# Designed miniproteins, single chains, continued (3): the designs that were tried, part 98

Each design is a single chain, and the fold is of that chain. pLDDT is the mean over its residues in the fold that is shown.

## One batch from the design tools (miniprotein)

Design m11610
Fold by ESMFold2-Fast:
Structure m11610 (fold): chain A 65 residues (1-65)
Amino acid sequence: SMKAEEAVKEIEEEAKKLGVDAEIEFKGDTIYIYLKETSLKSIGFAISAIGIGFEKGLSVKVFYV
């Protein structure tokens, strides 16, 4: 959906802005975010990403790998 595509783009832009290395996938009605490191910056990004998804009515799942 357009809503999901917009959320993914906003999340990708936030990752770029914060310099966070994240793999982002959209499947079904859920955005999956895979983070390569645990840092205050990556945690802050995760919170922002969850907020973006929530605002657009989408589920967000974040994993640290």
Scores: mean pLDDT 82

Design m11611
Fold by ESMFold2-Fast:
Structure m11611 (fold): chain A 68 residues (1-68)
Amino acid sequence: MIEEELEEFKKKLTERLSKVVPKEEAEKIAEKAVELFRESLEHVNPGAAYAGAALVAIGEGLDYLLKK
């Protein structure tokens, strides 16, 4: 199920991001990545959507770290 895969993806992203950004920010980034994955499913294959969501999460994490 896509929902189960998205929940695993969100959990893994939040866990990894929490090592470099505050937990609240990690949760927001993971939620944003999942939302973008859902939007991308209307335009691209699930594999490409996952890759895109992961790249956005990395970008958002870097933006947070570089903002100060």
Scores: mean pLDDT 72

Design m11612
Fold by ESMFold2-Fast:
Structure m11612 (fold): chain A 79 residues (1-79)
Amino acid sequence: SDRDKIVEKIRKIFAEELGVPVSKVTDDSSFFSLGGDHSKLLRLRKRIYKEFGVEISDKDLSVLSNVKGATDYVLSKLS
């Protein structure tokens, strides 16, 4: 499904920004618990924009705290 494709791409983007294997990134994994910080979160936002064309405002940055939140946000902007 379109959701499954987006989830897998977001998991890969999270893994690349965090420097961890994709297998370490699950739907409920916290970005910060995996070693993320505010600087990496801003890079993650830029990466999502480049991949999906979806802009994430400063007020919505918290949706990037896990894969599920990021996925739901991206899906809401693509439909």
Scores: mean pLDDT 84

Design m11613
Fold by ESMFold2-Fast:
Structure m11613 (fold): chain A 66 residues (1-66)
Amino acid sequence: LKEEAEKLIQKAVENGQLSPEEALELSEAINQEDYEKAAEILEKALEKHPDNEDLKKALELVKELL
């Protein structure tokens, strides 16, 4: 789950859907098991890129850990 989410986050950064700062903050939240904060960051990213399937899947994975 964590590794899969990190892979999707990296892909979103490579495609310009997530800034390096947002990706770092999100990765830190996941590593600290602060899944509520991780979900908030992903929800905000999805507001900017609502059709991004990688971000949607990452959010679903994070929500499973809540």
Scores: mean pLDDT 76

Design m11614
Fold by ESMFold2-Fast:
Structure m11614 (fold): chain A 55 residues (1-55)
Amino acid sequence: SKKEEVIEALVEAITKQLEADGLKADREELIENARKMLEEKGVEALEKAVKSLTG
Protein backbone atom coordinates (compact mmCIF):
# COMPACT_ATOMS: atom_id res chain seq x y z
CA SER A 1 0.00 0.00 0.00
CA LYS A 2 1.04 3.66 -0.34
CA LYS A 3 1.32 3.89 3.46
CA GLU A 4 3.68 0.90 3.61
CA GLU A 5 5.76 2.31 0.73
CA VAL A 6 6.21 5.72 2.41
CA ILE A 7 7.11 4.09 5.75
CA GLU A 8 9.75 1.92 4.02
CA ALA A 9 11.13 4.95 2.12
CA LEU A 10 11.41 7.01 5.33
CA VAL A 11 13.03 4.14 7.28
CA GLU A 12 15.57 3.60 4.45
CA ALA A 13 16.39 7.34 4.30
CA ILE A 14 16.90 7.59 8.09
CA THR A 15 18.95 4.34 8.09
CA LYS A 16 21.31 5.83 5.46
CA GLN A 17 21.72 9.00 7.55
CA LEU A 18 22.47 7.00 10.71
CA GLU A 19 24.98 4.79 8.85
CA ALA A 20 26.70 7.94 7.51
CA ASP A 21 27.14 9.03 11.17
CA GLY A 22 28.57 5.59 12.09
CA LEU A 23 25.43 4.55 13.99
CA LYS A 24 23.47 1.30 13.73
CA ALA A 25 19.80 1.69 12.81
CA ASP A 26 17.18 -0.08 14.93
CA ARG A 27 14.83 -0.90 12.05
CA GLU A 28 11.95 -2.01 14.32
CA GLU A 29 12.11 1.27 16.28
CA LEU A 30 12.32 3.36 13.08
CA ILE A 31 9.25 1.58 11.61
CA GLU A 32 7.28 2.20 14.84
CA ASN A 33 8.25 5.91 14.86
CA ALA A 34 7.33 6.23 11.16
CA ARG A 35 3.89 4.70 11.84
CA LYS A 36 3.30 7.19 14.68
CA MET A 37 4.35 10.08 12.42
CA LEU A 38 1.97 8.80 9.72
CA GLU A 39 -0.96 8.76 12.20
CA GLU A 40 -0.04 12.22 13.57
CA LYS A 41 0.85 14.11 10.35
CA GLY A 42 -0.39 11.96 7.42
CA VAL A 43 1.15 10.54 4.24
CA GLU A 44 2.06 13.93 2.69
CA ALA A 45 4.22 14.86 5.71
CA LEU A 46 6.17 11.58 5.43
CA GLU A 47 6.61 12.08 1.65
CA LYS A 48 8.05 15.56 2.34
CA ALA A 49 10.38 14.12 5.01
CA VAL A 50 11.64 11.47 2.53
CA LYS A 51 12.28 14.13 -0.14
CA SER A 52 14.12 16.30 2.41
CA LEU A 53 16.37 13.37 3.41
CA THR A 54 16.94 11.93 -0.11
CA GLY A 55 17.15 15.20 -2.14
Scores: mean pLDDT 81

Design m11615
Fold by ESMFold2-Fast:
Structure m11615 (fold): chain A 92 residues (1-92)
Amino acid sequence: MKEEIEQAAKDLFEHFKEKMKLAGKLKELEELIEKIAKELNISKEEAEELFAKALLYLKAEDTGNEEIVKYLNSPEIKKVAEKLKEFLKKIS
């Protein structure tokens, strides 16, 4: 399950990046990831991984997948998920 969750997060993030690229919002996404990296004092790569997990967390909440929600239930992931919700409101 851990490897499956990590792969699902990566796949979802790649799909999300493609969607943002088509919408002309790739720069805004990159800026958000950089802000997360600075705020949490982590690398850009670590921020991208955390963002991918936050995206999967939101999908799991929306679809009622309680096992994935419990697995990804961390303060850092929840914080990034809130930033992602705000980002999505601004681009819609």
Scores: mean pLDDT 82

Design m11616
Fold by ESMFold2-Fast:
Structure m11616 (fold): chain A 72 residues (1-72)
Amino acid sequence: SREARIEALIAEIVALARQLAATPAEDEERRVALQSEINRLVNELIELAGGDSVEALNALSARLDAALAAAR
């Protein structure tokens, strides 16, 4: 389902964000690679679920922010 795809994308973004947070500041190559992949998945998430209205985009942003906060 569309919802299952949204949940899977959010989970993958959270996993990559955790990897980025655990990566040393001096490992610039790894940090850039992780940030690039996060940006790609966030763009896919917006295309899938965030494009129809301001309300939908705000709801998506809130879901992602909550998931990222819970993973700290």
Scores: mean pLDDT 83

Design m11617
Fold by ESMFold2-Fast:
Structure m11617 (fold): chain A 76 residues (1-76)
Amino acid sequence: MEELIEELEKLLREKGFSDEQIEAIVKYVRDGMTEEAVKELVDILKNKTLEEILEYFKKMGREKLAQIVEEALRER
């Protein structure tokens, strides 16, 4: 799990998320995502745009994560 979180942080930084947004996403992940869900998230971050990631979070009902991605998109 810790290795997945480190990879997640790196990918989020590469995608242009702020340090505050990365901290919020990591907290959300630690609070209730399964290891399988985190692996899927890492794969999506590797291959998808921010717009596609936003749609994914909305589809999965992860409102808090969707809000963070929407904020990142608005900041450009």
Scores: mean pLDDT 79

Design m11618
Fold by ESMFold2-Fast:
Structure m11618 (fold): chain A 65 residues (1-65)
Amino acid sequence: MKVLLEVAAEIRAVGITIKYGEKVEVKDGTIYITLKVDSPEVKRELEELRKLAKEAGMEVKAYLA
């Protein structure tokens, strides 16, 4: 169950990165996303990702390029 949540969080992070970002990395239970744009739409997507990641025991860190 935890592994499926981790995979779901990682897939969502990749999707956000393809649409709005430049780079994504996963290290030691933390998802790092480098974003090209900061918008209300991106903030909503990140909030949903953060909820999912929290259930998986992961952290999300997002940076603007």
Scores: mean pLDDT 81

Design m11619
Fold by ESMFold2-Fast:
Structure m11619 (fold): chain A 89 residues (1-89)
Amino acid sequence: MEEEKKKKEEQLKKEIKELEEKLKENPEDVLAWLQLGNKYRKLGDLEKAAEYYEKALSLDPEDKGALLELAKVYEELGDYEKAEEYYKK
């Protein structure tokens, strides 16, 4: 069980580094920002997850994936007012 969790965390950290490098070259890649948010959420870094979903949303304001994931992250952070606002969009 501990070994499996360690492998998942190591894999997530590698994927995060690869996405961060891609985004330095291509900062308009909405999918890469979304994936970066997803990786940080899986690591339990909800504040960074929200930041990266907001970056994706700034590039594509109608991205339903970004809106939904950002709403869920704000619920997990206890910011129910922001979560409801993103669910309404």
Scores: mean pLDDT 81

Design m11620
Fold by ESMFold2-Fast:
Structure m11620 (fold): chain A 63 residues (1-63)
Amino acid sequence: SDGEKNAEAARAAGEAGDGAGAATAGWQSFLLGDKEGGIVGAEAARKAGDEVAAAVALTSMEK
C-alpha cells in the first residue's frame, strides 16, 4: 500500500515535470517491495525529460 502510494506520487511528480521527484518516489516504492512502482517512477522521470535521474533510478534498482 505504501509502495503503491509512492508509485502514484511518482506519476504525479512526472506529470508536473519533476523528474528528480518522480525518480525518488519510484525508488522509495521499490524499497518497499514494489518493483513495478520503481519502474513507473523511472519512466515518469524520463517522460518529464530528466533522463539522468531515470537512468540512475533504473541502475539503482538492478539487483
Scores: mean pLDDT 75

Design m11621
Fold by ESMFold2-Fast:
Structure m11621 (fold): chain A 99 residues (1-99)
Amino acid sequence: SNEQTKNDIINLLKKVGELAKETLERHGVDSSEVEELFNKAIDIVKNKKEITPEEARQILAGAFSILAAVVAMEFGDISPERALALIKEELEKIIEVLK
């Protein structure tokens, strides 16, 4: 159902957002902009009448890209500043899909 899809997306974005925040802060990077973008995306999902399968797929792809950036930062494959930029870029893409 669409309501189930919305709840699954909201729960995923909340968990990914918590992990991104904790990992950025552990690496000495301010997470406030990332937290604001996650909250904005979650609020848009909550207020949207319907999430289409294509929108859901694009949001999931963005969430997995954010997780990849968080993992790469945690293991030192990219700088924390690069991870912040990638996370913000993917969140802005998710927000654009939801418009």
Scores: mean pLDDT 89

Design m11622
Fold by ESMFold2-Fast:
Structure m11622 (fold): chain A 81 residues (1-81)
Amino acid sequence: SVEEEVRADPEAVRARILAHVAALIERFRALPREEAIARLEAAIRLLEEELELARRLGLEAVAAALAEGLAAVRAALEELR
């Protein structure tokens, strides 16, 4: 499970989350502006849900990575507006 992976190597899981979010932002920014905005808004909602879950489960490294990722997605969205 993700929880077991985090327990085994929290730094690797954190790095994977941040890399995934960065790739997601780059991928969505390549789309037409309106589509990019819609997908980034959807990503924000999903990341907020994942962050709440990580916090409830006490996964500090995952929560920190998701919070950083969420900030990056929000910044990318603001640049497109």
Scores: mean pLDDT 83

Design m11623
Fold by ESMFold2-Fast:
Structure m11623 (fold): chain A 79 residues (1-79)
Amino acid sequence: SGLKGLLRGLATQSYLIGLALDEEVAKLVSEGLELVDKGDYKKALEKFQEAEKLAEKLSKVLRDGVLASKHLIELLLKS
């Protein structure tokens, strides 16, 4: 539950930044967060990986936020 809370916090931050800069990145992060709420971590990881690829064209700060969310999902899948 703690890791899920941290993931939602980081992903929400990335979502808000993405919404200001790129609607598609914001949409992918939002879909990923919805999948986290449903416990579908594999599909959530896929959405965050898609967001990461798009975020490569944005600021490093936005990209690092998406990568942190992806890393937390990967840790949850290995646990």
Scores: mean pLDDT 76

Design m11624
Fold by ESMFold2-Fast:
Structure m11624 (fold): chain A 70 residues (1-70)
Amino acid sequence: KAAELYEKAMELLEQAREAAEAGDYETAKRLLDEVSRIGVELVLMGHEELARELGERMRELQEEYPELKV
C-alpha cells in the first residue's frame, strides 16, 4: 500500500529526471507535482519518513535543474 505509492513516486522521479535531461521542464514539473501529491498521501497515512525521502529526492533533482523550481 504505502510501499506501492513510494515505488510509484520513485518511478515518476526517474521519468521527471529524463524529461529534465531532454529539456522538457513542463513534463518534469507535472511529474514532480504527482510525486508531491503522493508525498502528501504518505504523510496522511502516517508514513512521514517515506514522504521525507521523496522530498529529499525532489530537492536533489531541483538542485541539478533549477528550472524545476517554482
Scores: mean pLDDT 83

Design m11625
Fold by ESMFold2-Fast:
Structure m11625 (fold): chain A 85 residues (1-85)
Amino acid sequence: SPAEQAERQKILEEIRAAADRFQEALDAVVDARLNGASPEEIAALQAQLAAALDELIKALSKLPSLQSKVQHMQENKQSLLDGVL
């Protein structure tokens, strides 16, 4: 139905927006580290990255086809963050 298609489109847009925010937060942490930012600045950016990952996981959880991937990300959240940080 048009309503089901609109809801799916909304979820996909939310996923794209969350993925973009995650990428921006990731790039900010990497750039801060490469440019010798203070530990306090890096910690603040790491907190933003963790929040962006949580929002991405929430957005992805709205799609049943991604349930196993969402579960893997939730179980390995700290490892995913540590591998980037």
Scores: mean pLDDT 83

Design m11626
Fold by ESMFold2-Fast:
Structure m11626 (fold): chain A 60 residues (1-60)
Amino acid sequence: ATLPLYVVGPDGSLATATVPADATTSEIIAAAEAASGGTVTALREVDLNGTPAIVAVVAA
């Protein structure tokens, strides 16, 4: 199983990725930083109308 990962860049841009449902915090951070080229400053686990997802906020 996989979880959707939404990456919010410093300019408000949105990138999307997926991570394994059993991914560690370090794996999620690595995926978000690879998708954005920035540094993760916040992670949030959210429920998008019954679907679990992760949101990462990235700084330049």
Scores: mean pLDDT 79

Design m11627
Fold by ESMFold2-Fast:
Structure m11627 (fold): chain A 94 residues (1-94)
Amino acid sequence: MHPAQDYVKFAETGDPKYAEGAYEAFKAGMHIDALPGLKAAVLAKPDDAEYWYRLGQVYLSQGKVEEAIAAYEKALELDPNNEEARANLEYLKR
C-alpha cells in the first residue's frame, strides 16, 4: 500500500495497522507529520514496543529530545533487545 495513503487512513480511522505506512513514509523522507498517528498508536497499544520506538524517532527528528528519551525508555522497557533504542538513549543521555 502507498505510504501516503496509509497516513491518510490512519488519520481518518485511527487503525494502528496504517501507522506502519505512515512510519515507512517518514523513513523514506516524505514530508508528513507522523507524530499524531504514532501518539494515537501508543495510546491504543501501550504494550507495543515498536510503536514507542517509532514515536521516539519522530520526536527526535523534531528536536524534542526529552520526549524522545521517554519514548525510547518505554520501548526498551517493553523490548530490552532493541539495540537501536538503547544506542539512541546512550547518545541522548550523555
Scores: mean pLDDT 70

Design m11628
Fold by ESMFold2-Fast:
Structure m11628 (fold): chain A 64 residues (1-64)
Amino acid sequence: MVSQETYDEMRAELLAIANDTSLSPAEKRERAKLVLIRKAQGLSEEAIVELTAFFSELFAQHLA
């Protein structure tokens, strides 16, 4: 069972990646994948889906 703190930390990492103006869209996707892969084993399927959706929404907003 993943703690709320771990989930919040991952959301913060994904948000930081999405807001990093020095990174290209491709670099943002790669960094997000590494964050998810590194922590995926500790997350529920629901949490992985939510974090992926969250990043996709942020990425779409920053790409526009």
Scores: mean pLDDT 69

Design m11629
Fold by ESMFold2-Fast:
Structure m11629 (fold): chain A 65 residues (1-65)
Amino acid sequence: EKFEEEVERILKEEPDPQLARDIVLGLKLMLIGIDRAIKGETPRTEPVSEEEVLEEAKKALENMK
C-alpha cells in the first residue's frame, strides 16, 4: 500500500523520530481528506474548511492513542 510504503521510507530516512511522527500524522490527515472526498462526504466543488481539517486532525490524534 502506497501510504505504508511512504511511512516506512520516512521513518528510515528521517533521523529525528519526533519529526518522523509529525510527517506521518500530516500524511494521515491528507489520507483522511482523500477518503472523505472518495466517499462523497465533501463535495469536490466546495473547499474544505480549516475547521473541518482541525476536527479530522483531532480524530486522527485520538485514533493514534
Scores: mean pLDDT 63

Design m11630
Fold by ESMFold2-Fast:
Formats: sequence, C-alpha cells, structure tokens
Structure m11630 (fold): chain A 55 residues (1-55)
Amino acid sequence: MQIIGVTGKDADVVEEVAKQFPGAEILEKTENSVVLKVPPDQLEAFAQAIVEAQK
C-alpha cells in the first residue's frame, strides 16, 4: 500500500478523486495538504484520474 502526500491547490482534487476509489483511505486533510493510502493495484488508475481531474 502506497502512502501519498500532496500539498497546495491539488489537495482538494486529490481528496475528491480518492472518494471514487474504495481502496483509498484519507489519513489526514488540511486546508493545503492531504495524506492518503492507495492500494498498489489502484495506484496507476488513481494517478490518471488525478491528471484528468486537474484538466
């Protein structure tokens, strides 16, 4: 399981995308950061969804 930390304006995007992945768990969320766990089998799809959501 991968732990991912994101800071800045992208934190809100990452939080919304994480809600779409049942294996993803948000560990911490602040105004400017999010820390979450993503299963390895979902990591690639999760990364692509983040890129798409930032478009």
Scores: mean pLDDT 76

Design m11631
Fold by ESMFold2-Fast:
Structure m11631 (fold): chain A 61 residues (1-61)
Amino acid sequence: SAEELLAEMKRAYEKGDYDRAVELGEQALRIDPSNVEARTLLLKLLRERGDYERLERFLAA
């Protein structure tokens, strides 16, 4: 579920596994695009990492 993916995303973020956190966040948003918490964390993560290619794809979706 989107909630389970969000929980795994937060766990990956806490471990410093930012690539995994981004992947999990993208999966959560494919299931529930309205999940504000997942969107907020993913946007923050992509900006902090300077991952402009993923940011562009995220904003274009």
Scores: mean pLDDT 80

Design m11632
Fold by ESMFold2-Fast:
Structure m11632 (fold): chain A 86 residues (1-86)
Amino acid sequence: MKQKEENYKKALEEIDRLFAAVKEALDMLDKGESPVDVVARLLQRGEREAAALVATLYAMEKGPKTFEEIRKLADEILAEAERRLA
């Protein structure tokens, strides 16, 4: 049963890492950091899922009310962040 415990711990560590990265990024946004810079830092660290989630959450809170406009703003933030890493 040791391998089952190790697999469970690994899954929890991966989830905790994702949530920690998102929380850190949201705290940075609350402190007035640019969403593009915050998302670029996540992408540079290989945290692609956290980057996409943070861009979407920012678009929902700071951007337009329609789903199409939220998606467009999130996509623009991600594209600009990727350009800064190129």
Scores: mean pLDDT 76

Design m11633
Fold by ESMFold2-Fast:
Structure m11633 (fold): chain A 76 residues (1-76)
Amino acid sequence: ELEELLARLYEEVKEELEKILNSKENVSQEELEKEVKELVERATRELLEAFPELSREEARKLAEEIVKRAIAELVK
């Protein structure tokens, strides 16, 4: 189910972002942007592997939204 995968990816992205923020005492804006790009690319690949019916554009948009939501939640 797409919804279940999206929920799982959100939790995984959130956990990875938390680890990045906690493991590096001073995470620069540039470093964070690089990690965000890597996470978007990874989530896009996982979405396409599970749902090959999705276009790359659709999968990337979903991945971008997941990563943005995770960042917004952590940077409250």
Scores: mean pLDDT 78

Design m11634
Fold by ESMFold2-Fast:
Structure m11634 (fold): chain A 67 residues (1-67)
Amino acid sequence: ARELLEKARELLEQGRYAEAAGLAMEAIALDPSLKVEGLRILAEAARKMGDEVTAKALEELVKELEK
């Protein structure tokens, strides 16, 4: 599961945002303890794709989960 997050980060650096988001979602499904890290990758991917509304929602969800 953690290897999927590392691959998702690599895909973000390559500009492959949709693929990065897909792997982050899969990592969260396999290991819920990675939810915060996976949601951060999803938020970054959404922002890079121009979906600011989704990015903000995911960033707020991360903030709530860290309380």
Scores: mean pLDDT 80

Design m11635
Fold by ESMFold2-Fast:
Structure m11635 (fold): chain A 56 residues (1-56)
Amino acid sequence: GLAEIAKELGISVENARNLQALAEALGVEVTAQLLAREGHLPPERARRIAERLLAA
């Protein structure tokens, strides 16, 4: 769920909700690239989180 993603990323649930809206608008690939660049996440992990944001 969204709260689990927020905890994993060390962000608020509100910020995770904003990332979910971004993923819905821009898609998985763009969101994954953003998470990898800004969050210093491995590309595979960033992609999994982007997919989970869309499923939450």
Scores: mean pLDDT 81

Design m11636
Fold by ESMFold2-Fast:
Structure m11636 (fold): chain A 65 residues (1-65)
Amino acid sequence: SAAEAAVDRVSAALDDITASFVRAAYGIAKAHNLDPIAALRDLAATLPPEQSKIVEDAIAEALAA
C-alpha cells in the first residue's frame, strides 16, 4: 500500500527512534481503521521541519508509485 511504502521510506531516512514512532503511528491507525496517510501527516506536523519534510516527501513518492 502507499502508506506502507511511505513508512518504509521514512524509516530508511530517519534515525531509529523517530522511525519507530512513525511505524507505531502507522500500526495504530491500521488497527483502528483510521486513514494511515492522514495519521502520518498528523505525526509529521509534530516533528521539526527537516524531519517533517522527509515524512511528507516519502508520502508523496509512495502515492506517485
Scores: mean pLDDT 75

Design m11637
Fold by ESMFold2-Fast:
Structure m11637 (fold): chain A 75 residues (1-75)
Amino acid sequence: SKTAEELYQSGLEAKERGNEAFKGGNYSGAIDAYNEAAEAFEKALELDPNHADARKELEVVSVNVLKAAVNLVTR
């Protein structure tokens, strides 16, 4: 099984894919990638509840999902 740090790094990679999809106008792809990032950060926090960076990044990607969803429905 992955460690908390490995899960956190996986979340950051998924977040970067989400950012790239968002910049390209692929809002559904951005939502999928941000949700993947959120799941990875949540799993990291299950293993290490004191992982402050994972908690902050989870908040960031949650907001980014909302931004992508707004762009998707207003097109």
Scores: mean pLDDT 87

Design m11638
Fold by ESMFold2-Fast:
Structure m11638 (fold): chain A 63 residues (1-63)
Amino acid sequence: MKEAIEEMKKLLKELLKKVSPAEAAKRAIELGLEKGLSFEEAAKTVLETLKELGVEVPGFELP
């Protein structure tokens, strides 16, 4: 669990340098799901990390 969260945060920070915040968030959530996190846990981790970085994300819905 801890490793999955750290990997998600690392990926999100790298992607934010190259793609939109919405795309970075989507990719980080996908990684979390692949590593066994629930969607809610993955989304919460991404949103908390974006908030810590001062990045605003438009509302997004993932199926």
Scores: mean pLDDT 74

Design m11639
Fold by ESMFold2-Fast:
Structure m11639 (fold): chain A 60 residues (1-60)
Amino acid sequence: MLVETLEFRNLLTAIAAALKAIGLNPEAKVKVEGNTVTITAPDTPEGRAAIETVRREHAV
């Protein structure tokens, strides 16, 4: 199982990133905690790609 915690600039960005992660990979589970989002997904190419896309486009 793939678990990544990403930091974002603010809560609104974190929420947007969490929604994007679910949209890119419906198998992902997300937890928003202030400015951080923890993404849990099966260790699949889709799971890895979704997390990298969120990190690239939204993370600090």
Scores: mean pLDDT 76

Design m11640
Fold by ESMFold2-Fast:
Structure m11640 (fold): chain A 62 residues (1-62)
Amino acid sequence: HMAEEWKERIDAESTRQNAAGKEETLDDAIRDLVRAVSLTVAKREGLTKEQAEAEADRIIAS
């Protein structure tokens, strides 16, 4: 129940911000992609989520 209510709030807020002219930057999209790839690789190798996120942050900071 709580997760569903939170999901609806996030979706509503995202729609509202888009209507207000809010746009995702290229940098934000790249960060999301790097984080997703690093997490996928870490899961394959049995690493922790925290280690994967630390690696992604290091790559993004470079």
Scores: mean pLDDT 64

Design m11641
Fold by ESMFold2-Fast:
Structure m11641 (fold): chain A 93 residues (1-93)
Amino acid sequence: SMARAEQLLQRLEELYQQALKTTDDDKLKEILREAEELVRQILKVSTDKALIQKALQTVIRIAKEVLKKTTNLDVINFAIGVILRAIGWELDL
């Protein structure tokens, strides 16, 4: 559903705003986990390449924001993993 995909994208954009305000490593990791799950849901419900590309770009922006704020190696490795998976999904479009 187009409406469902747009709602999921809006939630993803809200997570980006939360990442901007968050400095706690545990909360940053949870934001990344929720953001990646939202992208997986968008990929299941949408075939709109432009919408999918926007979602992938947004999750990459979230991961980059997390990397600016964390010195925790587990969080860094998770954020890098999210970026690499998002790039892989974009290349498959």
Scores: mean pLDDT 89

Design m11642
Fold by ESMFold2-Fast:
Structure m11642 (fold): chain A 91 residues (1-91)
Amino acid sequence: NPILEELEELYKKLLEGEDPEENSKRMIELLDQLSDEEKEELIEQGNEAVYTALSIKLRKYGSLSDFELRLLTKAMRREAGLEEVEPKLVR
């Protein structure tokens, strides 16, 4: 997927501190080209570039769609170890 490949390249450049304003803006543009289904699959796979693009979009515009906000919240909960509301006890 060329959109995903470009997103991952831009994410690497952001981690290296290269052109953060320009690269952040481009990541949002690429994110908006992904379907809701593609965003959900990538977040479920733990894709850091898509997660970062959602975070940047929220900070830069102050809003996400209800769907994107749910995806970002789910990803944040997963990263914090809070993905499951129901406790899994290993006994």
Scores: mean pLDDT 77

Design m11643
Fold by ESMFold2-Fast:
Structure m11643 (fold): chain A 95 residues (1-95)
Amino acid sequence: IELALKGAKEALDGGVEAVKAAETVEAVSLGIAGALGGIGGIFNAEKLNDGKAAGRSAKGGGYSAYRGGLLAGSEEAIKEGREGYRLGRRAEEEG
């Protein structure tokens, strides 16, 4: 659960940074998807105590934030999105 929560927060932060840097609708959409994945991961971890669901949400959100960051040219979104994906993937695998 701690890994899932950390990954979800990284996905949320990365999604927000992607939206801030975005100059295209596609980059905005990916940033929003990243932020929503982060929010879903936080909710699953903190309210439902579901580490696997939280990890899956963080993994998906982190990947979306990473892609949004690449399109927007945001180093922060790329870094945070990658970390959200990495931590979310591990949390999903471990439980």
Scores: mean pLDDT 85

Design m11644
Fold by ESMFold2-Fast:
Structure m11644 (fold): chain A 84 residues (1-84)
Amino acid sequence: LKNQVKAAIENAVSGQTTVDEAVTELENIAKDNNLSKEDLATIMNTTVYAVLNLPPQAPPSILATVDPAKLKIVDELRKAARAV
């Protein structure tokens, strides 16, 4: 489950998929695993830090060291997942 969410986010961040394609994949993962919107958001929040190679409890200041383009993709994915 977490590995599937990680792969979807990682593919979007690396440019292998579009944000829309990654959102569709995350929706399918949620449906197949009977996840609520809140559960999906929780898994995404935890997994995003791993994809960006950050510690799980990274302070907000460390986000300034991450590529802004990758942060934008992550933010768009988080917003889309909450909207579903």
Scores: mean pLDDT 70

Design m11645
Fold by ESMFold2-Fast:
Structure m11645 (fold): chain A 64 residues (1-64)
Amino acid sequence: SKVYEYEYEGAKITVTVTKDSVEVKIEGDLSEEQLKKAQEFAEQIKKLAELYREELRRLEEEAL
C-alpha cells in the first residue's frame, strides 16, 4: 500500500492506495466551505488513483 498526504485549504488530506481500494481521510479544523473544497479535491485524487491504480502500484514497487 502507498500513502499520500496533502495540505489543501487548511485541511490535511490522506489518501491510502491499495490493490483493492482507495481510502481518503480528511483532518483539520475546517469551515463548511473549506471542508467542501477539501472533499471535492479528495474525490478528484481518489478518481485519479482508481483509474491509475495498476500504474501507481507498479511505481510503488519500483521505489522499493
Scores: mean pLDDT 72

Design m11646
Fold by ESMFold2-Fast:
Structure m11646 (fold): chain A 57 residues (1-57)
Amino acid sequence: VAAPATAPAIAGFLPNIPVPDELFFEKVRELAALIAAGEITWAQARELLEAFIKEVE
């Protein structure tokens, strides 16, 4: 996980959603960051996200 320092931390303060919808949003954010860093390809990110959804569903 990236340690950007300041500004991005605010992204964690999304709308007050009591359900685990925020977990899903955070997952997407993490995957996007990994892709931007060149750690994971878009294909891998898609597969991971799909697997996550399948497990939660």
Scores: mean pLDDT 62

Design m11647
Fold by ESMFold2-Fast:
Structure m11647 (fold): chain A 57 residues (1-57)
Amino acid sequence: DIESVSEGLEKALEEGNYDLVIDSLVKLGVPEEEAKEIVENRDKEKAVELAREALEK
């Protein structure tokens, strides 16, 4: 699950599907402001890190 989510987030960021990235992270419990900042910075590693942390809960 974590690997599939990570791959999806990286691909969405690369494709410019920012709404999907924000929506996915928010659904995992990441604050909307943090998700928007990740998208603004194109930070794939941070997106994956936060998704992993959220899925561990």
Scores: mean pLDDT 77

